# Designed miniproteins, single chains, continued (3): the designs that were tried, part 52

Each design is a single chain, and the fold is of that chain. pLDDT is the mean over its residues in the fold that is shown.

## One batch from the design tools (miniprotein)

Design m9908
Fold by ESMFold2-Fast:
Structure m9908 (fold): chain A 87 residues (1-87)
Amino acid sequence: MSEEEREALMAMVEASVLILEGIVLLRYGEEISKEAREKAEELLREAQRLLDEAARALEEGDPKRAIELAKRAAELAREAIELLKSS
């Protein structure tokens, strides 16, 4: 496995963990406003879509693109988590 492929896999794992954390917060979070919930759901859906694109890029032999997409997915998941934990 190349260094770039390894970096891509690690970035994708990080994004996956953050998306899962966001989903757990949505499911078990108390007193989340409707607006915060809807925005967090949108961010998590977009993060998952980017992660799916990262997987395809890696399969197509473009680990650099996979890294970029996975990092963007992680950013969106972190934004959703912050929104769900507190305004």
Scores: mean pLDDT 86

Design m9910
Fold by ESMFold2-Fast:
Structure m9910 (fold): chain A 90 residues (1-90)
Amino acid sequence: SGLEESFRREAEENVRAAEEVAREVKRLIEEGADRGLIAAKEAAAALLAALAAMSGDPEVAERLLELAEEMEEYSPELAEILRKAAEKAL
């Protein structure tokens, strides 16, 4: 149905956005950017991950776990949030 397609598309958009913002956090940390900017981007990535996880899609959960592993050395706090979001996806 169109509604199922919309939910799948929205989840895909949210997980993709979470990946993009999290990788922006990684770049900002590598560049020694402002801590306030880094924190704001971490919050944005966390929100996008939570929205994506609401889909209950196993593929979304797997992508969030991979992203958490990638972020562990840069932002352990964001990595934990991403891991928790993935755990809630069913």
Scores: mean pLDDT 86

Design m9911
Fold by ESMFold2-Fast:
Structure m9911 (fold): chain A 112 residues (1-112)
Amino acid sequence: GTPVFDLSEGEDGNLVGEGDTDVSHEAVLALARALADAGWDVEVTLEVADAENPGARSEEEEAMAGGARLRIVREGAAPSATREVVRIVARQPSLGRERVVELTLHRPVPLP
């Protein structure tokens, strides 16, 4: 099975969690894909703390099964950053619903 975070639901229905970057990126993508497979329109934004150049960004977009969309935006991807915040926004436009998931990822070393 795919590794996952320990996630908790807040009183507002928002999901909050944390983890190490070596498994956390896979868990973030797995969560985003699970939401997209369930019929949510999903957008993932990655914000890198202590970024030296906040203008440095990359965007990735993936078409999911069933016509759902996944967009991943990374901003300020400095190799020396010790913390990343990932925000997942999921919407069901047909139902007028929105959920937000915020995850904090800790980077012990630059990605291998």
Scores: mean pLDDT 58

Design m9912
Fold by ESMFold2-Fast:
Structure m9912 (fold): chain A 78 residues (1-78)
Amino acid sequence: SGAEAALATIERGAALLPDPAVAARLRAVAAALRALVEELRDAPEEERDAALEAWGRSHAAELEALHAAATAAARAAL
C-alpha cells in the first residue's frame, strides 16, 4: 500500500503547511495520484506497480520541488 501511504503523507503534510498555495499544489498532486490508484484498482499488481513507478518518474521534478517547498514552509512555521 505504498500509494495509500504516500497519499496519506501528502494530505497530512498539506494540512500542516502555512502556505495555502503550496498546500493546494500538494492536494492537486494527491488528487492526481488518487485518480490513478482508483483507475488501477482492478489491474494486476505488476501493472499497478509499473504505472505508479512511471507516474513517480514523470512527476519526479514537481514532487521534488513541492517537497522542498513543503519543508521550507513547515520550517518557516516553527
Scores: mean pLDDT 73

Design m9913
Fold by ESMFold2-Fast:
Structure m9913 (fold): chain A 87 residues (1-87)
Amino acid sequence: MDEAMELLKKGQRYAAEGKYDEALEAYQKALERFARLGDASGVGDALAGIVGVYKRMGKHELADEILERAVPLIVEGRLEEAAEVVR
């Protein structure tokens, strides 16, 4: 089974339960794996999950900084560098 997709689903479940630290860990692992696979869609989904969690935690400035730094890298196909933005 696709381990990256399973980690993404795990992050989504933790976020829905309000377990934000556990959600971030799962999303970051999914992001790293999608980046290594060259899956731009998966990188985007994991990044959206991380940003959503930070916004729910009230960390709006951090969420916006992650988007501003990572989205151009995703558009350029620099997926491993995009994943590094949230480490």
Scores: mean pLDDT 85

Design m9914
Fold by ESMFold2-Fast:
Structure m9914 (fold): chain A 91 residues (1-91)
Amino acid sequence: SAMEEIEKLEKEIKELVEEAERKLKEGEILDEEELKELTQKLLELADKIVKIYLELGKEEEAQKVVSQTVGDLLRIIGLQIDLELEKEKKE
């Protein structure tokens, strides 16, 4: 069903976001390639969910997915920048 497909895609997004946040929390900076691949994968998965919601006529749910994905990406980027700055200031 469409809802089961959405649930599967949402689980993949959650696992990717949680893994990235775990690495950053443990003091592991994501390299440029890892960050790029993560960004591309999150956007690809979000686009698939958005398309399913739009096909179901659920435009508000589609907008929420976009907002949530942008929020998650900005949070990860913010954590990455903070960690990079912290490593440069240790003197």
Scores: mean pLDDT 86

Design m9915
Fold by ESMFold2-Fast:
Structure m9915 (fold): chain A 68 residues (1-68)
Amino acid sequence: SSELEEAKKKAKEELDGVEEYLKKKGLLTEELKEKIKEVKKKIDEAKSLEELHAIVGEFQEYLKEILE
């Protein structure tokens, strides 16, 4: 239980860092802001580490597609 909660906290902190980085680069669109909010909600709703890792992985793939 505590492992999942700590992993969720870390994942959200990493998303905050990504958002701040994108903002500084002038790349933080309204679509990206909404996507980050959506991903944070999914992180909060995750029931396992496997589900959490899948959510984070999907977001990383999404960023790769829109930034490349």
Scores: mean pLDDT 84

Design m9916
Fold by ESMFold2-Fast:
Structure m9916 (fold): chain A 75 residues (1-75)
Amino acid sequence: SDREKAIENLAKWLKEKYGLSEEEARKVARDILDAFDAMIEAIANTMIKHSGISPEEAEKFVEEARKKLYEELLK
């Protein structure tokens, strides 16, 4: 899955930069992606509530934001 590939790429970067073990790097990578996913959902909800954006437009925002995040992590 794209999520698992993003976790693996982020974990590899964390190992290279901070010297983390494979287990620690994977856990940190998963926690980071979970935090980003929660933030994207919170932004979409705020757009619906305060900006008058339709649920369909907010869903497209969530899909595009996740795709861009994963694409950056695959570079």
Scores: mean pLDDT 81

Design m9917
Fold by ESMFold2-Fast:
Structure m9917 (fold): chain A 82 residues (1-82)
Amino acid sequence: MSGVLEGMALILAGLARLLIEKGEYEEAAELMEEALRVARESGDEAAFEEMLREAEEAARRAREAGHEEAARRIEEAVARAR
C-alpha cells in the first residue's frame, strides 16, 4: 500500500496520546481502538506492534488516572486486534 493506512494509524495514536495528556481518556480510548484497527488493516507488522505498545501504555495511563472504563476498553481493543 501507499502508506496511507500506516500514516492514519500513527496520526490517530498521536491524537490519543494528546487526549490522555489532557485527561480525556474516554475519547483517547476511542481513537486508540481505531488506530489499532487501521494498523492491522495496513498489513505492516512493525506499525501494528508499535500500536499495540502505545495502546498498552495508554491503558496503563488511564488506569493510573482512575479511568478504569477507558483502560478496559483499550485492553479489549488490544485483545481483539491480536
Scores: mean pLDDT 81

Design m9918
Fold by ESMFold2-Fast:
Structure m9918 (fold): chain A 67 residues (1-67)
Amino acid sequence: DKELKEKAEELIRKGEEALKQGDYVSAMKHYNEAAKIYLELGNLEEAKEAFQKAVDAARQILAQHRA
């Protein structure tokens, strides 16, 4: 449990750094992996937040390719 929580937190941080760099693909992947771990732990609120961040990153990818 503790190792999985630490891994999920690290993935959120990696997603945030990717997002700051404009790497929306990496951000989406990291947030999705973190959401999966939070679901396995039963941390539904954290899973929902991570999933929402992944969706927001995916929306940015789509916006960049519609110009």
Scores: mean pLDDT 83

Design m9919
Fold by ESMFold2-Fast:
Structure m9919 (fold): chain A 80 residues (1-80)
Amino acid sequence: SAAVRAAALEQLRRGVAALLARPDWRTVLDGMAQRLRELSKVLGERALRLADRVDALRAQSREAAGEGLLAMAEELLEAA
């Protein structure tokens, strides 16, 4: 339902904000990308593309990384 998706999106926004508040957020994103590459052996090219997107965010500012993570989360939520 639209209400359930809106609540999930708000929870994702809070999660992204909490992640980026961490002083080690770039290290966390590196770990996420590495896990996605391992998962690509099972989940295929989609997981590999997500890993590459997460890796690209590590080179950006915290603000741009937040926007990118939210865009990815919204895409995944819409696909679910």
Scores: mean pLDDT 82

Design m9920
Fold by ESMFold2-Fast:
Structure m9920 (fold): chain A 74 residues (1-74)
Amino acid sequence: MAEKRREAAVLLAAGNILLVAADISDPETAKRDLEQAIELYRKALELFREAGDTDGAKVAEENLKIAEERLKSL
């Protein structure tokens, strides 16, 4: 389970970087960054759930919702 938790943490971190980058980008770049962040957060959420990491899964789910809401506002 340590490998899945580590992979989930890396994907979550990558998604967070793209979510932050989207805030300072033009609308086309922001859309691409948000779409990529959503994909990364979905993968992280699945891996955290498989690893039994409830805290990690909650963070990934919350950030996924933020990214999806921002994409809808573009």
Scores: mean pLDDT 87

Design m9921
Fold by ESMFold2-Fast:
Structure m9921 (fold): chain A 75 residues (1-75)
Amino acid sequence: GLLESAKESAELGSEFPEQSGDGLETIADVLEKEGRYKEAAELYLLASEQYKKAGNYEKAEKLQEKAKELEEKAR
């Protein structure tokens, strides 16, 4: 499923953090469109950590803010 694909992307993040972040963000976007806001927020946070490892701090911060917004919507 989507969550299993996300876990695999996170595992590969040690070798390929930006590609891992891109994969996690793509899956999170699909979950957000499906209204699965809590799961989407968790994946955006995982993608943010991968972008930090890649040195892409701007994208990491943007995804952290998006995850906070989605957690509020899931309440």
Scores: mean pLDDT 79

Design m9922
Fold by ESMFold2-Fast:
Structure m9922 (fold): chain A 79 residues (1-79)
Amino acid sequence: ELELLKKAGIEAAYELGDRHGLSAGQTVGIALLVFIEIEERNVTTVEQLKEILKGASTAPDEEVERAVEEAYERLKKES
């Protein structure tokens, strides 16, 4: 579960960075921040992951929630 949440967070960060035209460095920075926050906060739920990405991204909350849900569902089906 923790591994799935980390992958979903990284994919969502990359998706949001791509949609907002961020540089590769900026997008990687957001993904790394999300990865660190997941570890430090002992994130166990998709809802907690959404809150972390809302704090790390300038995208509207609805876009962040959708990106996280899409990444999580895709990865869960592939596992």
Scores: mean pLDDT 75

Design m9923
Fold by ESMFold2-Fast:
Structure m9923 (fold): chain A 92 residues (1-92)
Amino acid sequence: MRLSKEEALAKARELLERWVEEAKDASDDEKRSLAARLVGELAEILRQAGLSRERVVATARAVRDVLDQAIAENDLEGGAKRVLELVEEALA
């Protein structure tokens, strides 16, 4: 299924909101497992939006680094906001 930029951003926002809700009461190991799953789901959204494999891989790596930092800093909402900005930039 090919997603529009708007559909991809809407799905990414929903996944990030879900991650914040699920991760806020989770252990650090569970937060990391949920983050790894989120990275995979975001990569699939970017692929369905028509991004090249190279751009999807680069964005997924940046997203993973942001999520790891957000977990370390206990700033899940700030991390989700930064990830959404990376997704918006990748789709531009």
Scores: mean pLDDT 86

Design m9924
Fold by ESMFold2-Fast:
Structure m9924 (fold): chain A 56 residues (1-56)
Amino acid sequence: RKEKLAEWLVEKLGLPREVAEKIVEYMEETGLPLQEAMLEFGVPEEVARAAALTPI
């Protein structure tokens, strides 16, 4: 479910809920990985990279 990933982004990375939800929607629309989707929405590369390296 999309909600679980959006909640993780809000809680672990401190992203606004609206931005986290848009990142998840973008991933579903484009099929891009989390890191690329985060970069599209202006998340700093360092933060996006840290998220991609976090164990699921």
Scores: mean pLDDT 74

Design m9926
Fold by ESMFold2-Fast:
Structure m9926 (fold): chain A 77 residues (1-77)
Amino acid sequence: MEKKAKDLESLALNAKMGAITGYTGLRALAQQAGLIGDEKVKKEAERLYSQSLDDAQKGAAELGEELEKKAEELRKS
């Protein structure tokens, strides 16, 4: 259970970096999701990477917030 929370926290951090650094952070998010086997996050990061920079950064911010909430809920359980 701790590993799942840690993995989601790592993905959330990379998504937030995507919101700040744009495509650089999104590339890191896609790579991290692939390494830990999170295909859903990987696909979403790749989708965002294909968007305009503005849309990519907004989507990355939303994804980061969602993943952070999931990690917090997992830690509470």
Scores: mean pLDDT 82

Design m9927
Fold by ESMFold2-Fast:
Structure m9927 (fold): chain A 109 residues (1-109)
Amino acid sequence: STVTLTAEGERARAVATATAAADGSVTVTGTLLSTAGGEGAGVLVMTRAADGSWEPLGGAAVAVGETATGGATPVSAGTYTVRAAVIGPGQDADRPLALSEEATLTVPA
């Protein structure tokens, strides 16, 4: 399946699209719309683990105004809770500049 997520925050805005294929590969395409400093950032799609933590599923480093594709990550067939995050230079995924709402990604069998 394909899911499109808009990540919005005071410091950044981005759109991420995650596409899951029948072989379990996930491709993430990110467009970085803005950052507070005009600097490039990571546009990631995160998945919710069983313990409630968020783990990177895939993503790309993207310059402001640009689109990049990355993160072909194989996963098992099933249904995943996902969200998009914008990660600034030198920051970890626990402190994103922007977050999307949660959505569902289905990986076909």
Scores: mean pLDDT 78

Design m9928
Fold by ESMFold2-Fast:
Structure m9928 (fold): chain A 56 residues (1-56)
Amino acid sequence: MSIEELLAEARRRLAAGDLAGAADLYERVADILAAQGEDVVARVFRAEAERLRRRA
């Protein structure tokens, strides 16, 4: 599954009010980016996942 597909699904979950489900997808995106060496971008997505979990 591509990062683009994961982000599209995360946006759909946010629109539906599923903050926890969106956070799970952002964490998956962060893990993939970290594995690719994109540490700065991975950190941003991890922070967004944490923020969504706090609001859920």
Scores: mean pLDDT 84

Design m9929
Fold by ESMFold2-Fast:
Structure m9929 (fold): chain A 101 residues (1-101)
Amino acid sequence: MALEEAEKAKKAAEEAIKAGGEMAKKAGKDALSAAETAKKAAEEKSPSLAAGAAMAASGAIAQAEIGRRTGKDSEEAAEKALKAGEEALRAAKAAVKEAEK
């Protein structure tokens, strides 16, 4: 569950990075980092790591939104970056719930 969500988030982040675009690539890298932290949080059952991953994922979403609003990225690249950040946030939230048990 939390581990599966983290793996899915990593794939979404890799797609965002491959799509290109200045802000999308940066957001994709931030989302990938957040997804990796969420995976570690799930493996170690660490609430603090999971919270850190959620914060990082939120930052990635903000970066993707900036790329979308400023037109620096293509619409496709911005959408992939936004999805990557959202997937990373979902993985982090799953890790938080799993760490509470």
Scores: mean pLDDT 79

Design m9930
Fold by ESMFold2-Fast:
Structure m9930 (fold): chain A 65 residues (1-65)
Amino acid sequence: SAEEYFQRGLELYKEGKYFEAAGEYAKAIALDPEYAEAWENLGRALEAVGQTASAAALRARAAAL
């Protein structure tokens, strides 16, 4: 489920595996495009790997949900 991918993303993020966490958040969004918290956390993970412009766009998308 989307929630299961989201929880995997959170666990990877806690381990400092930001790129892998972003992948799991993206899978959550693929199953539930209205999952605002997954969009926000995807943005946060991308910011952590230095993709600041992409992160800002994804956070804006989360706020629009």
Scores: mean pLDDT 80

Design m9931
Fold by ESMFold2-Fast:
Structure m9931 (fold): chain A 63 residues (1-63)
Amino acid sequence: DEELEKQVEEAGRALAEAAGLPEEAAKIAVRMSLEGYSPEEAGRLAAEETGADERRAAGAAGL
């Protein structure tokens, strides 16, 4: 889904800046949140995939 991937790219970059996360972690958190995961679960998944801070990733997913 080209449009969705583009939105995830842009939102992920903005949230990485706001939350102090790597862009890859922020993108995963945004993607999982859009898929219906809770912010806590999205943050955990992003942390497991990228090694980023789980708490910050959960915060980004909740934005």
Scores: mean pLDDT 75

Design m9932
Fold by ESMFold2-Fast:
Structure m9932 (fold): chain A 72 residues (1-72)
Amino acid sequence: SLVDEVAEALAKHLTKEQIDRLEKLYEENPELARQILVDLLKALGMPQEAIEAVEKDDEFLREALRKARELL
């Protein structure tokens, strides 16, 4: 699934500590966390569909971070 592809990309390129910090940032400042993730996914060459899902779907973003942490 698209969320699994994003989670795997995040787990491959980020440490567990970095993912934990992004999850905490999302609860404190969701727009900043979203912007950091969008910029990261663009830098990693992820498809536009994945970028749009992170931009527009809070549940998708939360699930991608949760699954990425579980992979580490």
Scores: mean pLDDT 86

Design m9933
Fold by ESMFold2-Fast:
Structure m9933 (fold): chain A 86 residues (1-86)
Amino acid sequence: MTIVLTLRGLSPEQLTGYALRAIGLGLDGYDVKIEISGDTLTITIENASEELVEEFKKLAEELAKRGAKVTIEEKGDTLYITIDAR
């Protein structure tokens, strides 16, 4: 399964923090693509395990509980998670 995580409305510090976490996943052996545009960070993870998919779903739910605007959409074998972080 492919995960596409889009984080919007990020401060420069938040952008750096999330980008470093995504780089960490790449170092752990995941196929990770990172794209930055303004205050938006897009992370694409190819061949994500079921465990990693569940971890990202839980993270999205926790951020939603903390007031972030979260959209989760599954299309075929791709999971799209969009988070508007403040």
Scores: mean pLDDT 79

Design m9934
Fold by ESMFold2-Fast:
Structure m9934 (fold): chain A 93 residues (1-93)
Amino acid sequence: SDEEIKKKIDEFYKLYKEALENRDLDTEQRLVDMLRAARKAPASDPIARAILAIFGDEEAREQVRKEFSPEIVAYIEKVREELKELQKKALEG
C-alpha cells in the first residue's frame, strides 16, 4: 500500500540522514545493506522500486511513474530533493 511504501521510504531517509550527518559506520552499513537488498529484489517489489527510484535508477523511476499512484510518485520526488539538499549540506559542512 502507499502507506507502507511511505513508511519504508521514511525509514530509509532517516538512515541516510544519520549516515551523512554523523558518519556512523554502522548506520552506513545498514543503508548499504538496504540498497543491496533493493537491487536484488524482484521488479514487483514496490518498496525496492521506490528506494531505487529515489537514487535515480532509470528503470525503477519509469516503473514508478507508470505503476504507482500520483501521490507516491510526488512523495518519491520530494524525498529525492530532500536527499540532494542533505548531500549538499554534508559537502559544505
Scores: mean pLDDT 77

Design m9935
Fold by ESMFold2-Fast:
Structure m9935 (fold): chain A 103 residues (1-103)
Amino acid sequence: MMSALELAEKAIELGKEGIRLGKEGKGDEAARLAAEAGGLASLAAERAKTREEAEKALEAGRLAIEAGMEALKAGGDPTLATAGAISGIGGQIEAARKLGIPP
């Protein structure tokens, strides 16, 4: 089973790649990566037990949201792009809650 930190690090890598591909006009590839990054970021936030894990999950969620937005701008799959953004938002809310940051 992947740790919260491992999930967040993978989500960060996928989110950054999704942003890059979206900016290059590869919307469908960006949307797929955004959806995967968002799901992993949300799971990382749910499993976060330490401040470091929660901070990494918060960053992962932010990047998944940005990847979803860039995918939409590039004309990518709106279902996958939106799923990435929504899951990223959910991950950020959960991580922020664990960090004591108000919404």
Scores: mean pLDDT 88

Design m9936
Fold by ESMFold2-Fast:
Structure m9936 (fold): chain A 74 residues (1-74)
Amino acid sequence: MLSPDEVLGRAGQELGRTYRANRDSPVEDFVAAMNAKEKELIAKAEKEHPGNEDLIQTIKDMTNQVIALAKARA
């Protein structure tokens, strides 16, 4: 079982990977890809740590921050 910190570390790596793969896509497609990855990461976090709402919220905050930074650079 991964610790919450390890889940967050892996989530950050996956979000960064998704960002790099989609950063040259139209903003609508980029946002859709990031939202899809967020859902996958939340499902994984729920499986590893059921009921850890802080962990889920942190993943959402990380995803929103990446999207906001990408939009600001466009």
Scores: mean pLDDT 82

Design m9937
Fold by ESMFold2-Fast:
Structure m9937 (fold): chain A 62 residues (1-62)
Amino acid sequence: MEEYVYEYKGAKITIRIDGDKVTTEVENGTEESLKFAKELEELARLLVAARKAAEEAARALL
């Protein structure tokens, strides 16, 4: 499990990655911080997908 905590313009944004599951928590969120949190969540999901693709590619090369 991976946990990343960011402080952005008075908001606390927590991104958690547990295997394939990505969850986002925002405390004291504003419109701007919620948009930023959404972008971070999308990046985290892309990272998980990229890890899976890399594992598939590694198996194909063997």
Scores: mean pLDDT 78

Design m9938
Fold by ESMFold2-Fast:
Structure m9938 (fold): chain A 71 residues (1-71)
Amino acid sequence: GMSEYAKKAREHLEKAREAYQSGDFEAAVRHLREAIEYAEKAKKEGDPVADSLIEEARRLLQEVAEALNAR
């Protein structure tokens, strides 16, 4: 099952995706930071989904960074 930290990481990842889709890149970055922090806590507790959540959050953070700096 998912740990409480993994659930919070997923919630913030979902909010980050919504913010990204609406063009609110500042909110997307804030939620991605929270998602990574909670996923890292889940990883320390041995939650097997943590690495996937960290990877998804980092990928979306890269997409947001590219969108902000797109030429």
Scores: mean pLDDT 86

Design m9939
Fold by ESMFold2-Fast:
Structure m9939 (fold): chain A 66 residues (1-66)
Amino acid sequence: SSVELELTDDPDDAEGRDRFVEVAVPLQEKADEGDEEARKILEKALELSDGTAESLARKLEELLKK
């Protein structure tokens, strides 16, 4: 099953959405293919985010920066 990513969007925040898509979509695809590492990164970022695309993108970027 795919990881469900819930985010609260500002309809005018296209930049936050673009950043989220660029970072989260490749990880989501890897998780869907059975990559447990990618799934754990997505789940951890979601838990640490405040539910906005901007926050989730920032947490994903930080986890991937390692």
Scores: mean pLDDT 68

Design m9940
Fold by ESMFold2-Fast:
Structure m9940 (fold): chain A 112 residues (1-112)
Amino acid sequence: SNADRAAELMREGIRAFLEEKYEEAIKLFEEAIRLAPDWPGTAYAYYYLGEAYYKLEKYEKAIEYYEKSIELLKDYKDPVLARSYENLAKAYEKLGKLEEAEEYRKKAEEIK
């Protein structure tokens, strides 16, 4: 199924990410989303896209994907929701947006 293939692509993307192959990881996560956009794992694909773009120092793209992950997870008590807010704060700090960084750090602590 498309969901099973998306899950396989997610495992391959996470492996590529851990091997520091960030551009390869991005392509695999984007393919997973394209195959199964309504799959429950799509929020995690957006989270890992944010992580990969952050590692490539593309902080504005990292923010975009963390925000997409948050939008999908906001009604759930998922640990990735808190991590997405923490990593949003780090990305805003890298851009010198210290007020936004503080706001998102507070949101992460409220969820924990």
Scores: mean pLDDT 89

Design m9941
Fold by ESMFold2-Fast:
Structure m9941 (fold): chain A 70 residues (1-70)
Amino acid sequence: APRADELDVAGLTEEQLLEIVRAVNEGLKAGDPEAVRERVYEILLKAGKDEETARRNAEAIAQVVADVNA
């Protein structure tokens, strides 16, 4: 099962990590894990992660948001 501790965030800048944290906080407030998934995916692609890694990490983060909002 995907877990937050399996996230590949190597090579991200502090600003990019803060963008992810902000996306998670906004998604938790809005109750919209799908928006979190899309935003994190874009951040990771912009950071130079491959499509598969970006998708996998975005889905894992979005699932955590969904679980907290359930």
Scores: mean pLDDT 76

Design m9942
Fold by ESMFold2-Fast:
Formats: C-alpha cells, structure tokens, sequence
Structure m9942 (fold): chain A 89 residues (1-89)
C-alpha cells in the first residue's frame, strides 16, 4: 500500500529527527563544559592546572563538534525521507 509506505517513511524521518535532537542536546552540554573549563583556565594561577583545563576544553569542544555533525547528518537523512514520502503523494 502506498499509504503504508508514506507512513513508514514519515515515522522513520520523525525517529531520525528525535535522535538528532538528542545529539544537539549532547553537543550543547559539551559546549557548556568547554566554556566552564575555559573559565577555570582563565582564573588558574598554576600553569599545569591551566594547561589541563585548556586541554579538557579542547576535548569537550571536539566532542561537541562530533555530536553537531552527527545531528546534521541525521536531519539530512530525515529530510530525504520526507521528500520521498512527499513524492509518493
């Protein structure tokens, strides 16, 4: 049934969008952690503590970028499925 195929594509697109949203939240969390590490580095008088905080900030920034990219890929896949569903109408 054409109606079943459309529904399955729309449901799968919704699942991908919900997954993308979860990765966006994770990215925001890691971005917040990176800002906190950067703030700690700014007030640290100890050179080693400053370097360790900056390293953690960089690692958290990289993790945030990875989650942002994953969310973007999932949203693109969802859009492709929505387009296929629309073409079947």
Amino acid sequence: SKEKEIKELEEKAKELEEEAKKYEILAESYEALARMNEAVAKISKDEKAKEESLKLAEENRKKAEEYRKKAEELRKKAEELKKKAEELK
Scores: mean pLDDT 90

Design m9943
Fold by ESMFold2-Fast:
Order: structure tokens, then sequence, then C-alpha cells
Structure m9943 (fold): chain A 56 residues (1-56)
């Protein structure tokens, strides 16, 4: 529970940071920004799910 919550919060924080970074320079990097953000969000979600599955 606590570990799962911490992992979820870390994933959200990482996704927000990636989004903010992409948004700052998104003006000139349309395709790259979109792809990067999506991959980061997916990786974060999967990491959180795996941590939960392992019961850690």
Amino acid sequence: SAAEEAAARAAVAAARAAKTADEMDNHGTLAVSTSSGEIAARAGAEAAAEARRKGY
C-alpha cells in the first residue's frame, strides 16, 4: 500500500516533469514532444503496475 502509493506518486511526478519540459520547448518539436511524453507516461504507469504486482 505505502510502496504502491509512493510508486504512483513518483510516476505522476515524473510524467508532470516530462510534460512541463516538453511544453517549454514543444513549440519547435511537435512529433518528438508527443512521442516522448506518451512513452514516459506509459513507462511510468507500467512501472507502478509492476511494483504493485510484486507487492512492493
Scores: mean pLDDT 65

